# Designed miniproteins, single chains: the designs that were tried, part 69

Each design is a single chain, and the fold is of that chain. pLDDT is the mean over its residues in the fold that is shown.

## One batch from the design tools (miniprotein)

Design m2384
Fold by ESMFold2-Fast:
Structure m2384 (fold): chain A 91 residues (1-91)
Amino acid sequence: VQKLIQEAVVLEFRGLSALVDGDYDEAIRDLEESAKLLEKAAELDPKNKEKLLEQLATTYEQLAKVAEMKGDKELAKKYREKAKEYKEKAK
């Protein structure tokens, strides 16, 4: 589980770096991969589930911003809805 979280963090930094460079497609790919790893970690680690769900909400908020910057309003809306769902689950 810890290894999945570490890999997710590396992908998040890579995605944010791609965003700074204006590579929105790479940023979305890296952040989506990070989210998938965090989803697996949340399923496998009930002790840290709340924190992982909060991190997932943050990752989907970042994805929504990147999609909006790319001009994909429909994709941004889907990511914002995902972020809201994970925030509700983290309570």
Scores: mean pLDDT 82

Design m2385
Fold by ESMFold2-Fast:
Structure m2385 (fold): chain A 89 residues (1-89)
Amino acid sequence: MKEKLEQLEKTVEEFEKAIKDGSDKSYLEELRDKAVELAKEIPSLSEEEIKLLEATLELALNRTPEKALELAEELGVPQEAIDSYRAAL
């Protein structure tokens, strides 16, 4: 469990770096898919939380990460999940 959470945090950090470095959209999509897959393997995350993570990363791909986090909070994602993903960014 701890290893998967650490992998998720590292993958989200790699995603943030890839955005800053102007990496290809295909690479950003690969990192998004990897993060979502890792999140699905974390038992404390619900299906709704995983879907909101996916939506948040999709909005970040469109260069609006702050708006993505605001949307996640508005849609009722638990603050604990938002804080966890934000700390990894």
Scores: mean pLDDT 69

Design m2386
Fold by ESMFold2-Fast:
Structure m2386 (fold): chain A 67 residues (1-67)
Amino acid sequence: RPPTPREVQLDVLELIREGKSVEEVLAELRKRYPDLTPEQLEHARFLAEAASQLTKEEIDRLLEYLR
């Protein structure tokens, strides 16, 4: 089953919240979802880079909003 955009967004935010780097997040997404398109990976990178600038509390608020 291919992941929804929301599932990818939630995984990215959760992994960044756990202290993973952008490259670690992308590596983990490739393991979980081997059929991710280059465009989906580009969107995930953009989100991971943006989320890396946020505090854990700000990420928790985004996770609550997206759920």
Scores: mean pLDDT 81

Design m2387
Fold by ESMFold2-Fast:
Structure m2387 (fold): chain A 73 residues (1-73)
Amino acid sequence: REYAVAAARRAGLEPPDEATLELLEAYSQGDRRRFRTLLGLAIRRALDEGAPRLERAHVEAVAAGLGLTPSRP
């Protein structure tokens, strides 16, 4: 959580909301390396689109491209 907020701020983006953070965790399925990969790709996509913040749509697009599904609790 704190890592994602800090990474977004360092990239010049507003902090992501809780729903976006929860979606990142769900797609990562408890895998810290997958979490970092998804976060980095989603931030890059947001920056490429000129978005002011990382949004759920950026995470979903990246996850779909990687063939990922959300984890169960």
Scores: mean pLDDT 75

Design m2388
Fold by ESMFold2-Fast:
Structure m2388 (fold): chain A 78 residues (1-78)
Amino acid sequence: MIEKKKEGLEEGYRSAQRVLERREEELRREEEEALGIDDPEERERRLARVQERREQLAQARRDLELSRENFLKELEKE
């Protein structure tokens, strides 16, 4: 029943991608708001927070891709 496992994996992957896409949109909005701040220190602090979250999001995307690739390799072995 490789097909059912593959469909479950693809649905989980799509669901996770949608969550990550929403987070990216949220971070983009926060970055745009930060760029509108006239105070350089407040702007820098907000941008630094956005950058930190963006790095975490990039790592989550990489982990998701590696997880998907590893699961597909395991299914091929079955």
Scores: mean pLDDT 79

Design m2389
Fold by ESMFold2-Fast:
Structure m2389 (fold): chain A 60 residues (1-60)
Amino acid sequence: LNKTPLEEAQALQQLSEELNVPQVSLARFYLKGLPNPPQEHIEALSQVLGQDSVNLALQL
């Protein structure tokens, strides 16, 4: 995985479009794979997917 956090967030947004899956669901899955995700990943997701989507993804 040779991507910056911003590039990963952009890839996640594109994947949401391709799979017709809600952005919140993909963001949640991505963040769940990281027990303590770096702040830079959360910020990148917020910039690309929007703060509301990231807030929902961080629930539970």
Scores: mean pLDDT 72

Design m2390
Fold by ESMFold2-Fast:
Structure m2390 (fold): chain A 90 residues (1-90)
Amino acid sequence: NELIQKALENVQKAREALEKGDIETAIKYLKEAVENLKKLGSPYADYVEELIKQAEEALKQGNKEEAESYVRKAITVAQAGVFELWLKEI
């Protein structure tokens, strides 16, 4: 499934950006992963989207550490959503 693969690639890119300390780029790729998950009908998409909103609010407040925490949680939830879809295909 090409769309599951795109979702996985976007989650991996978000993780790479986060490990480099690039929170804005991590959020960008997480938003792409949310769009992929929505098209796949994943209930995890809404949870990831909420965590992204919390990360963006933390950045707005100047709290980079809190924003990073929410982005890490969003990556974990998005990864779980992708794996659930992948397991259903087997």
Scores: mean pLDDT 86

Design m2391
Fold by ESMFold2-Fast:
Structure m2391 (fold): chain A 94 residues (1-94)
Amino acid sequence: SILKKAEEKLKELERAIEEGDVERAIEAAKEGIKLILELIKQGKLEEALEFLERLEELVERAVEVAREQGDEEGALEAEILLGLIGILRGVVNL
């Protein structure tokens, strides 16, 4: 199930953030976005929106962790992902 994969990826992202692993957090967030795009493609817009909201909160935390570590590249990558999440939320609410 794609919903189960999305849930597992959000849990992986949360663990990476808790462990201070910015690189893993960014990778998990990118994979999460891919799964959410598949939900949108399948017309599962309510589920996609719920996952986007959760993903946004977690990626905001990843930005903070990257900044605390002085990881400017990781912070920038996470900020770009936040921008993409915002665009996807806008598209889902059309």
Scores: mean pLDDT 89

Design m2392
Fold by ESMFold2-Fast:
Structure m2392 (fold): chain A 80 residues (1-80)
Amino acid sequence: KAEERLLELMERNYPVFKPKISLEEFLKRRPELREYLEELREEGFSEEEVLFAGEMMQFGLGLGIPLERAYRLVREYLLK
């Protein structure tokens, strides 16, 4: 299931996540994610956490998960 794959990816990658590009560079490549990632920043998540969320949302979209649903799954994961 697509949502289960996304959750497993988040659990596997979060502890070892190292940003390779800046948040600004990420948003230049994926401007459709800007509103969602700005909401996470306003909630007090770190730049690294926001970048992790963007990468995971992009993966979720690739699995066929709708954008808003991918955002909610990633946000719920980060709140644990």
Scores: mean pLDDT 83

Design m2393
Fold by ESMFold2-Fast:
Structure m2393 (fold): chain A 78 residues (1-78)
Amino acid sequence: MTKDEQISLLSGEMGRIAIESGADPAEAAALAQKLASAGINGDKKKAKEYIEKIIKMVKSPEHQKEIKKIGDEILKLT
């Protein structure tokens, strides 16, 4: 799996977890796509912004912790 493929999959996972936690599906999907694009393009600042927006959509502490961990992995790959 390439770095870009990993960023894309992890970004999609963040969006899926946000939706499962009760976030708006369209907004979560749009933010996940923007995050994947920012990460693939090496835009660490934009990637951090999108990660924070996704975290704010999540109401469950367990899901919030999981999303933070995935976000850290994306930033490490970016």
Scores: mean pLDDT 83

Design m2394
Fold by ESMFold2-Fast:
Structure m2394 (fold): chain A 110 residues (1-110)
Amino acid sequence: SELEELGKKAKEAVENGDVKKLKEYLDKMLEILEKNPTNENFRLTIPYLREIIRIAFRKGDVDSLKVVLEFAERVLELARKKKMDKSVIFEIEILIGMARIQLGVLNLLK
């Protein structure tokens, strides 16, 4: 799946602190979701979203965490507009909530 390949590349970009590549890969993932908005494609995206958020927080990478949070919010808006399964919407909402808390924590530890 092109989504899984992009998800792996986005994960590698955040591990390397490459915020520009992270944004490029996430933007391409969003384009695929916009063209093919299926529950399967959102479910394939969610694990990578979770891992990228986890890595950004672990590294204290505020810029990458902001980029993935913006991506997650756009993915949530699309999932709601396309009336995806409630479980899909809920999982994305939980990840956004966690990312917002984590961003707040990193801002306090400056």
Scores: mean pLDDT 90

Design m2395
Fold by ESMFold2-Fast:
Structure m2395 (fold): chain A 88 residues (1-88)
Amino acid sequence: SAAQKEEIRRLAELLKDEDPEVRRAALIKLVDLNTEEAIEALREVLPTLPEERRIEVQRVLIELVEQDDENAVRVGNAIRDLLPDVSL
């Protein structure tokens, strides 16, 4: 729906917010939606963000995967090329 696409766009813009709690909540909501539109919005916004914000996104996705969030696994795999390499 048009309302769903607008909400996804708003959530992607909130990843640029100065408040880390707002950024975290927006990312979790995009992951929970787990739609092709949400993944595409993440793919469009992530390259515009500084590396520190992309590292933050990666850390949140890792936390969600460790909590057995299947949506975080799918979303994480779909945007893996846009996230920093994890040093073991």
Scores: mean pLDDT 84

Design m2396
Fold by ESMFold2-Fast:
Structure m2396 (fold): chain A 86 residues (1-86)
Amino acid sequence: MKLSPAALAENEAALRQAIARTEELLAELREVQETGSERERALAETSALFLALAIATEADIVRESGGDEALAAEALAAAERLREEA
């Protein structure tokens, strides 16, 4: 998949936001795992896995479109952290 320059810039901005929010999301996931019901934990873990997949997919699209490779690598690392904690 190839993004237009405008769409590439938007996706790069979205990845930066996702990376910045990873610590907040990991803290929320840990809180739900400790204090939540079985259903709340399952939902939080499933949501973290879907978010990790979305971030990894966007990172690949950015890379394929000739975008910021360092940003894509940071996004993949953030996705892996979410997957490990889920």
Scores: mean pLDDT 80

Design m2397
Fold by ESMFold2-Fast:
Structure m2397 (fold): chain A 68 residues (1-68)
Amino acid sequence: SSMADADFFASLPGIDEEMAKKLASLMADSSVPPIEAIAAMDPESLAESLGISVETARQIVEWAKSQL
């Protein structure tokens, strides 16, 4: 459920509570696990979706890839 996903995203480095909610909402319609969905995203696309820097988005994507 989306609540568990929000808690997961809040555990990511550099992600605050508000950004975690946005990530959970973006991944709510995903048919894959949240970590796999993030790992498959382009950093540029993630940065645009969250309103963050490409550098921060790249760190998030690379972290997700390291967990797979």
Scores: mean pLDDT 71

Design m2398
Fold by ESMFold2-Fast:
Structure m2398 (fold): chain A 70 residues (1-70)
Amino acid sequence: MEAIDKAIEIALEKGDEIAASFLAMWKAIGKSTGDYLGALKAAAKMAKIQGLPEVAKILEEAVKKLEEEE
């Protein structure tokens, strides 16, 4: 959740309201399904496709930390 919130903030700082909107959607999907790791992976992939490398990096680092935890 926290990593998606940071990614939304960065997207808004860059004026990319579309990116912020889809990140908020993935946050809602993660809440609804309980699959936060899956939501983060999907959001990171979408950020790369949308050409948002800074946002993608934050989400990828969050995924890596969660995968390193039991």
Scores: mean pLDDT 72

Design m2399
Fold by ESMFold2-Fast:
Structure m2399 (fold): chain A 91 residues (1-91)
Amino acid sequence: MFRAWVSLYRDGELVEEREVASTLSDGLREITKLLQDLEPSVDRLEIRLEGDSRLDTEIAAGMIVIAASSLGLKVVEVRVEGGEAVVVIER
């Protein structure tokens, strides 16, 4: 099962946390929609994600980077460590 934890920040303060638990495909779609519908006041988000395999985790991180970049968001950090990845995105 794909899992992701999304932390939303405004002016350095944590304003919202969401958990996504689904298939890889459905989870990526949900995260992409979250990025598309992002509140204008949110200036940073951190996405921690874990797929069923290291490869799934790497694919998910890459797809999130592509989605964020296509929406004009800045990908500040991508870290893949074992079966977990962290993607840091700024507006």
Scores: mean pLDDT 84

Design m2400
Fold by ESMFold2-Fast:
Structure m2400 (fold): chain A 86 residues (1-86)
Amino acid sequence: SEEERRRREAAEAAERARQEALRKQKKQDIISTANRILKEEGIDIEVNNLADMQKALDLLKERGAEPSVIRKLELLIELYREIEAG
């Protein structure tokens, strides 16, 4: 039936939209976490994307920030890249 095909296509489109929204939310949560870490370290940089996080990581390394803080930001960058790839 053409009606069954339309219902299936609509359900598949709705599921894809939900998965895309979930990916966007996860990316935003990573950015929010990165901004919190930077604020706690006294770094006056706002990050909004992957490139900003990389720049902030470079600045933390230049300042000689605690290795645990550097590792946390590196992990957030890796998680962001994984979400973009998957």
Scores: mean pLDDT 84

Design m2401
Fold by ESMFold2-Fast:
Structure m2401 (fold): chain A 62 residues (1-62)
Amino acid sequence: GDFDRDGKIDERDKEALLKVIKEGRVSELSEEELQMLKVADIDGDGVVDEKDLDRYIKIFRL
């Protein structure tokens, strides 16, 4: 998907990112989608995992 289409991360984008991470298919993401994952890296360790996205979703309450 094109996560920067409207400049917002919505529920659909978060579900897509979670699914890709859960399946270990992060390498299939575009550079733009990988940039969205970097923004979701809440703990700042340079690695985005399911835990980071779960925290991101809870923090933004979206």
Scores: mean pLDDT 57

Design m2402
Fold by ESMFold2-Fast:
Structure m2402 (fold): chain A 96 residues (1-96)
Amino acid sequence: SAPPLRTFAVTGLSVREEGGRLVLTVVLAKRVSARTDEELLEKFKEANAEMKARGADAGVAIELGPDDTVEDALERLRAAAEREGIEVRVEEIVYD
């Protein structure tokens, strides 16, 4: 089958302490126009680099491979964050 087109772009990553635990928030912006997984992965790499630059632990910041999908990247990020005791929240914003 043809590769799936995504309608979301990662617009931000943030880490905050709430109630004595760290919370990682991933912001997804839903677009009317479909986007390729490649475009979304590039955006995700930029957000991941920003997270590293802001002092997130290496176990939370993931490396993205050329064959990774957005879903694979999000799942690995969740797994890495959970290992470090960080809660992952996904927020969806619709731009219509």
Scores: mean pLDDT 52

Design m2403
Fold by ESMFold2-Fast:
Structure m2403 (fold): chain A 105 residues (1-105)
Amino acid sequence: PAPSGAEAMALVLEVLYELDEKGPVSLDELVDAVVARSEGRLSRAEARALIETLVETGVILRDPETGLLRLNWEGLMAGLNLTDPREALAAMLATLEEAQARARS
């Protein structure tokens, strides 16, 4: 079964968090990792669209010189008054889930 929009966004953020700890992440690397983690439930096109949406909303930052992706930890930590990246990620995932629920009415 395909994941919900909230589950798919959560998966993207979890995978990016894990990869970002190892260094900067390319779009193709993140797409491949998300597809693999979803066990094929997300296509490459669906994963890419979700990642581009998160870049557009400022949740993910794209370096204009390298094209590499990272989580917007500074904005998220400052906005939520958090010092732990795991707490920031959990709060962001909860916010995205709530936003998806509101969008559904």
Scores: mean pLDDT 71

Design m2404
Fold by ESMFold2-Fast:
Structure m2404 (fold): chain A 94 residues (1-94)
Amino acid sequence: EKTLSPEQLEKLEELAKEAEEPVKEAVAAVPEEKIREIIEKYKPKSLAAKSDLEKGLIFYEFLIEVAKEADTEAGKKAAELLEKMQEILKEALE
């Protein structure tokens, strides 16, 4: 199983900590019905994923879409931070 380097893990932890509040605010701003629609869109991809890294990448895509659906400054910040975290995960798949 391909694992993240210590430096990649540290960077992800820093970004995750920064993203926690913006993501929480963005999710709260999106209607539950819309979140369910986005979940249904990503569920088949997540179930088809063969590795934890692939599942994590799909989960980040899901959160980014939810954050962008939130028409808020917190949503924009959350999407930016999540995209940076997604880049680190993609690098780990190489």
Scores: mean pLDDT 79

Design m2405
Fold by ESMFold2-Fast:
Structure m2405 (fold): chain A 70 residues (1-70)
Amino acid sequence: MKITDEEIVLALALIYAGIAKRLDGLPDETVDEIVKRAEELAKTKPMEEALKEIRQWIDRAVEEVRRRRA
């Protein structure tokens, strides 16, 4: 079985979003949007750039959730 860069990006996005959901309580809608964005980025960007953008997106979503709790 050949694992593609796109599959790696999607797998890592799911892991990162899942961690943020569990630890910071991201809504399911936000997680779904992150996954859809990751699918788009995986097809259009190099793996390194796609992962960087996904991580930054998740970090911003976590900050917004924390801001709303404060």
Scores: mean pLDDT 77

Design m2406
Fold by ESMFold2-Fast:
Structure m2406 (fold): chain A 73 residues (1-73)
Amino acid sequence: LTPEQQLALRKFASAAVLLRNGESVEEAAKITGLPKEVVEAIRNGDREKVLALVPEELRPAVDQAIAAVDANF
């Protein structure tokens, strides 16, 4: 992953953790800087929507991160 892609992936992971800890979509979006639509898709477990909202180069890494979160919950 490029440094830019790595940073974006970390923001996605942070949003997922915040949502798991009971934070609202609005709060998670404010903390991570991600659009509310992306954070909402993460909370809803809408994997296809999340993947559609990320750059193609990030999709495999984001898909793996979502699968890991789902497996632990």
Scores: mean pLDDT 73

Design m2407
Fold by ESMFold2-Fast:
Structure m2407 (fold): chain A 80 residues (1-80)
Amino acid sequence: MSLEERADLAASYLIAGDEARAVELATELLRTHSVEELVAAFRPLHPSVVRALLDLVLERETDPALREKARRLRGLLVPD
């Protein structure tokens, strides 16, 4: 499965209400990929879905490095 397919899968879990699987997959992607790779993979997704997914990761993640990475990714993909 490609990074782009895995990003779409995380979004699909969130839309289906499976927040636990959405966060688990999104957090794994944050651990294993650069911000640049993740921007490219998440860019095709709707900004509202990306916002909801990354906000949920930020609520549940306790690792400061992953939280900072999620904040950077959110800032690059989600307009205010």
Scores: mean pLDDT 86

Design m2408
Fold by ESMFold2-Fast:
Structure m2408 (fold): chain A 93 residues (1-93)
Amino acid sequence: SSELEKILKEMEELIEEMKEIHKEIVELLKDPKIDPIKGVGIALRVMGDLIEAELLYEQAKNTTDIAEAKKILARIKKILADNKKLLAELKAQ
């Protein structure tokens, strides 16, 4: 139970970091140096990723299988890593 609680807490922290990345992307869209079509496209992709991460988190809350929860955590970590790359790409303009 304590291991599952730790995994769920880590997922919550990763999802909060994804929300902050999305907010930063939306703020960057106010910068005239940012291509608005590319910027909006990245914002929509990150929003889709947030929806997926939230659904994965709900799935993890409904499991008692530690191995399943760890697989879901790994997927959320990968989504966050991809979101960080998208933010870096947008900033590199």
Scores: mean pLDDT 89

Design m2409
Fold by ESMFold2-Fast:
Structure m2409 (fold): chain A 64 residues (1-64)
Amino acid sequence: SATEKLNAAIRGKASVSSEELRALPEVVKRNILRDLGLSEEEYEAFLKDPEALVARIREAQAAA
């Protein structure tokens, strides 16, 4: 699933594409927006650079 690919990318075990980020379930997307403090527009910008989103998620998880 797209969620499994995202989780693997966060662990450095895979790459995630823009299409895979677009395919994320709405609940997963909303959790990312909430946890990172992002707007819908900021999330859309990250779809153009999936590696930047993965890096942002890693930084947030490391800070927790």
Scores: mean pLDDT 78

Design m2410
Fold by ESMFold2-Fast:
Structure m2410 (fold): chain A 55 residues (1-55)
Amino acid sequence: LDEEERLALYEALARREAAEASAETGKTFSVEVDRAARQITVTDEDTGERRVVEL
């Protein structure tokens, strides 16, 4: 996988995991992708906690 394919894959996986976690916990999670910084940020909208994954 090239870099762009890897980013797209990780974005898809992060969004899927966020949706599954929301369904299981009742919490809302959002996923933001910064392609220039090669980062994916997952935010717990209920607490405001953010987790950054570097690629």
Scores: mean pLDDT 76

Design m2411
Fold by ESMFold2-Fast:
Parts: sequence; C-alpha cells; structure tokens
Structure m2411 (fold): chain A 92 residues (1-92)
Amino acid sequence: MKIAKVKLRNVAEEPIEPGEEVRLRIYDKNGNLIDERRVAAPDRTLLPGDEVELEIAVPENAKVGDKVELFRERDGRWEKVAEGEIIEVKPA
C-alpha cells in the first residue's frame, strides 16, 4: 500500500456532507479500474465546485495522474459527485 494525495472537485449540483458514505474509484491512465471501495467523505462540507486535497491509501500500482472519482448512492443508483486525480504518492 502507498499513500496518495488526491485533489478532488465536487462536480454534483448538491453539497457533499461531512463524513458522507461515498464510493471511491481509481483508474489508471488507460482507464483500467485499479481500486474501488466505500469511504467517508472529508470532514467538511464540499459545495458544488469546491476542491479538496485528501490523503488516501492506494494500491502499489497507483501513480500520479491516475483518475479518482467519488459516487453517491441515490434511489438505488450511483451518481458521480466528485472527480480529480492523484497529485502525489509516497510509501505508507
């Protein structure tokens, strides 16, 4: 496992609430899914268009520039609420 610093932007029409349960997906530069899991959103409200940097554990094959997306479950569907990329990777 590595630790990645990720920069994310809320691309939804609604705020992301502190600690909201979201689904995280990480894709490599070729569009292959590297990792998928449920995580808690950051401990602050993210308004539409807000950016946040956070540190997350990532697989060994994760690299700077890999795409990160967050999804919210609504009415049995998963909607993309944030997107961004890995900006820094360091050993755990």
Scores: mean pLDDT 82

Design m2412
Fold by ESMFold2-Fast:
Structure m2412 (fold): chain A 83 residues (1-83)
Amino acid sequence: MEEFLNEAFRLFLERALVPAIEKDPEERERRREEIRKRMRELLKKHAPGLSEEQVEELVFLEISGTPEDQKRLKEILERIKKL
């Protein structure tokens, strides 16, 4: 579980950082989509208690690195840990 939470958190952070790291809009969208695919696979594999609707909500959750968004992400990941 801990490894899963660390990987999930890392993927969400990587996606949030893409606009700061990648300036080419085409490459930025490609990278985001790759991260979303990895997030779906990770969530379905390690959190089978989540509905498909919940998985898609998490995958498309927009996180911009604001303290509020980071707190929301942490709360969601902690909730998954209890499943």
Scores: mean pLDDT 69

Design m2413
Fold by ESMFold2-Fast:
Structure m2413 (fold): chain A 99 residues (1-99)
Amino acid sequence: KKEEITKKFIEKLKELRDFLEKQLAENPSPALQALIDEVKRLIEKAKEDPYGAALEAYHLFKLVLREIEAGRIQLPDEVVEKLKSFLEEIEKLIAEMKK
């Protein structure tokens, strides 16, 4: 049960990574590269500590969205919407992992 949830979380992180790498190829951005590096790190962490990685991902993406709203980080609208969708998915996965 927990292994399937962990696999789903890692697959979602890899999907996000691939999406962000495609966006970076179209529009190079230091902020986007930094986000990709963090997602790659979270994928590796999730293999050993899936719950900790999910909590960290949730806090990181909430922070990134806050920084975008404050005008301190600029990312394409498509990336912003993908991060919002992913946060909703992570929140559900965290609830399942906590049980």
Scores: mean pLDDT 84

Design m2414
Fold by ESMFold2-Fast:
Structure m2414 (fold): chain A 91 residues (1-91)
Amino acid sequence: MEEKKKRLQEGYELGRKLVESGAPADEIEALYRELQKKDPELAAGFLIAVFEERARRAGQRVTGYEVRKDADGNIVVEATELDAPPPLPPP
């Protein structure tokens, strides 16, 4: 339990750093695929961070997640709760 949480947190921090640094989508995807094969829990945290940052830049907040493995052993991450931002004031 504790080890899985630690790996998820490390992935989350790695994802945040890469998105904040402006890493291109191709680089993010390549790293995600490598992490998923070596450390699926870390890959899950990484994907959560990338998804959260992209949603934030689109003016949304993600408040809940579900992380699971599909039948092929691939990590799947879904947002279970999303907050819409308040409407922007008129120009």
Scores: mean pLDDT 67

Design m2415
Fold by ESMFold2-Fast:
Order: sequence, then structure tokens, then C-alpha cells
Structure m2415 (fold): chain A 68 residues (1-68)
Amino acid sequence: MAEEYAKKAIEAAKQGNFDEAIKYASLAVREARRQGDLERYRKFREAVEALSKGDKETAIKYLEEAIK
């Protein structure tokens, strides 16, 4: 489920584990895309981009917004 992957990505990001956070955020992107949830898909993609830039705070914000 996309929400479970997003939660794991948030936990990894909070711990500074960017590789694990990117892995789970990318899985959330794929799940949202499979479900046709374009709103969550876009937010998860923004989170992956933020993580790739080392912006943990922005990434967590997008992940949390996507699962509200």
C-alpha cells in the first residue's frame, strides 16, 4: 500500500537514511501510479526529488501531505 511505503520513507528520512528513504518513497510513487492516484503520485515524486537533493524536511512534508 502506498501509505505504508510513505510511512517507512518518513521513518528512514528522519533517521538520515536517505538511500532507504528514496527506496520506500519510490515504491510509494509506483503504488500511487498503479492505483491512479495522481495527487499522491505527484507528492511522492516531489518527496523523491527532495530526498535526492538532501532536503529531508521538504521530503517529509510532501510524504506527510500525501498520506493525509
Scores: mean pLDDT 86

Design m2416
Fold by ESMFold2-Fast:
Order: sequence, then C-alpha cells, then structure tokens
Structure m2416 (fold): chain A 66 residues (1-66)
Amino acid sequence: SRAERIKALAASLGLRITDEAAEALAPADLADVERVLRVLAQSLPAGSTIVGAEVIDGEIRLRVER
C-alpha cells in the first residue's frame, strides 16, 4: 500500500512514523513526501517520531515528537 511505502521511506531516512501518520500521507505525491521527510531527517534528532500528518491542497503538515 502507499502507507507501507511511506513507512519504508521514513525508516530508510532514520525516522519513525506511526501507521496513522503514514495513512494520512497516502493521498500526497510520493516525491513531495520524500522531499519533506529528507528535510526533517537532516534537522531532527535521531529517534524522532512522526506522530501525525495532514495533506491539504497539496500542503504536507507533520507533527513530530522527540
């Protein structure tokens, strides 16, 4: 599924993501998701978890906990 692909992508970047956040990102373009996750991976501490996500009019918003 798209959510499983997003979870695999996050894991490849050293990020953790909840099933709910991955499912919320499923409607987004995968290239946009990858771009946002790569930026987060560079700026967040190791072990950070993406606990929430929303996609509105192509804008990706993420909630992260350390």
Scores: mean pLDDT 81

Design m2417
Fold by ESMFold2-Fast:
Structure m2417 (fold): chain A 71 residues (1-71)
Amino acid sequence: MSKEELRREAERLVRRAEELIEEVKAAEVPDKTKLNSAMFLALVAAVLAQEAGDEELERRARELIREAKEL
């Protein structure tokens, strides 16, 4: 994969993780499966962003992992 392909995939995974975290926050009962999925997507995104050399995208992915752990 090129660095740009890694960056685009990381961006896609970050967006999906953000959406899942928002859904968990909006629900009256936390969906643990969605939360776990969001954490996994964010973790993969962090690795891909690091390989792509996108420090800001890696930071965003790590922030999502932190946020998910607090829910």
Scores: mean pLDDT 82

Design m2418
Fold by ESMFold2-Fast:
Structure m2418 (fold): chain A 77 residues (1-77)
Amino acid sequence: MKEAGEKAKKILEEAAKEINDPTVRFAGEVLKELAERGDFEGAAQAAETMAKIYEEEGNDKLAKAFREASKILREAA
């Protein structure tokens, strides 16, 4: 459902609250747009890719948030 994309976006917004990262906000909007189109698989893959990038940067909080978003999006597919 479209709600899965909104829930994923909210998880990313909460994770980024103390970091003030505009890239995280933009990523959340992209995931929501993909979910609204019914592309939950694509949205989940994008979230997993971002989680890996943030993990490599040492940002464990954002990496976990993107993994949780990916899980929610996959469950909606």
Scores: mean pLDDT 76

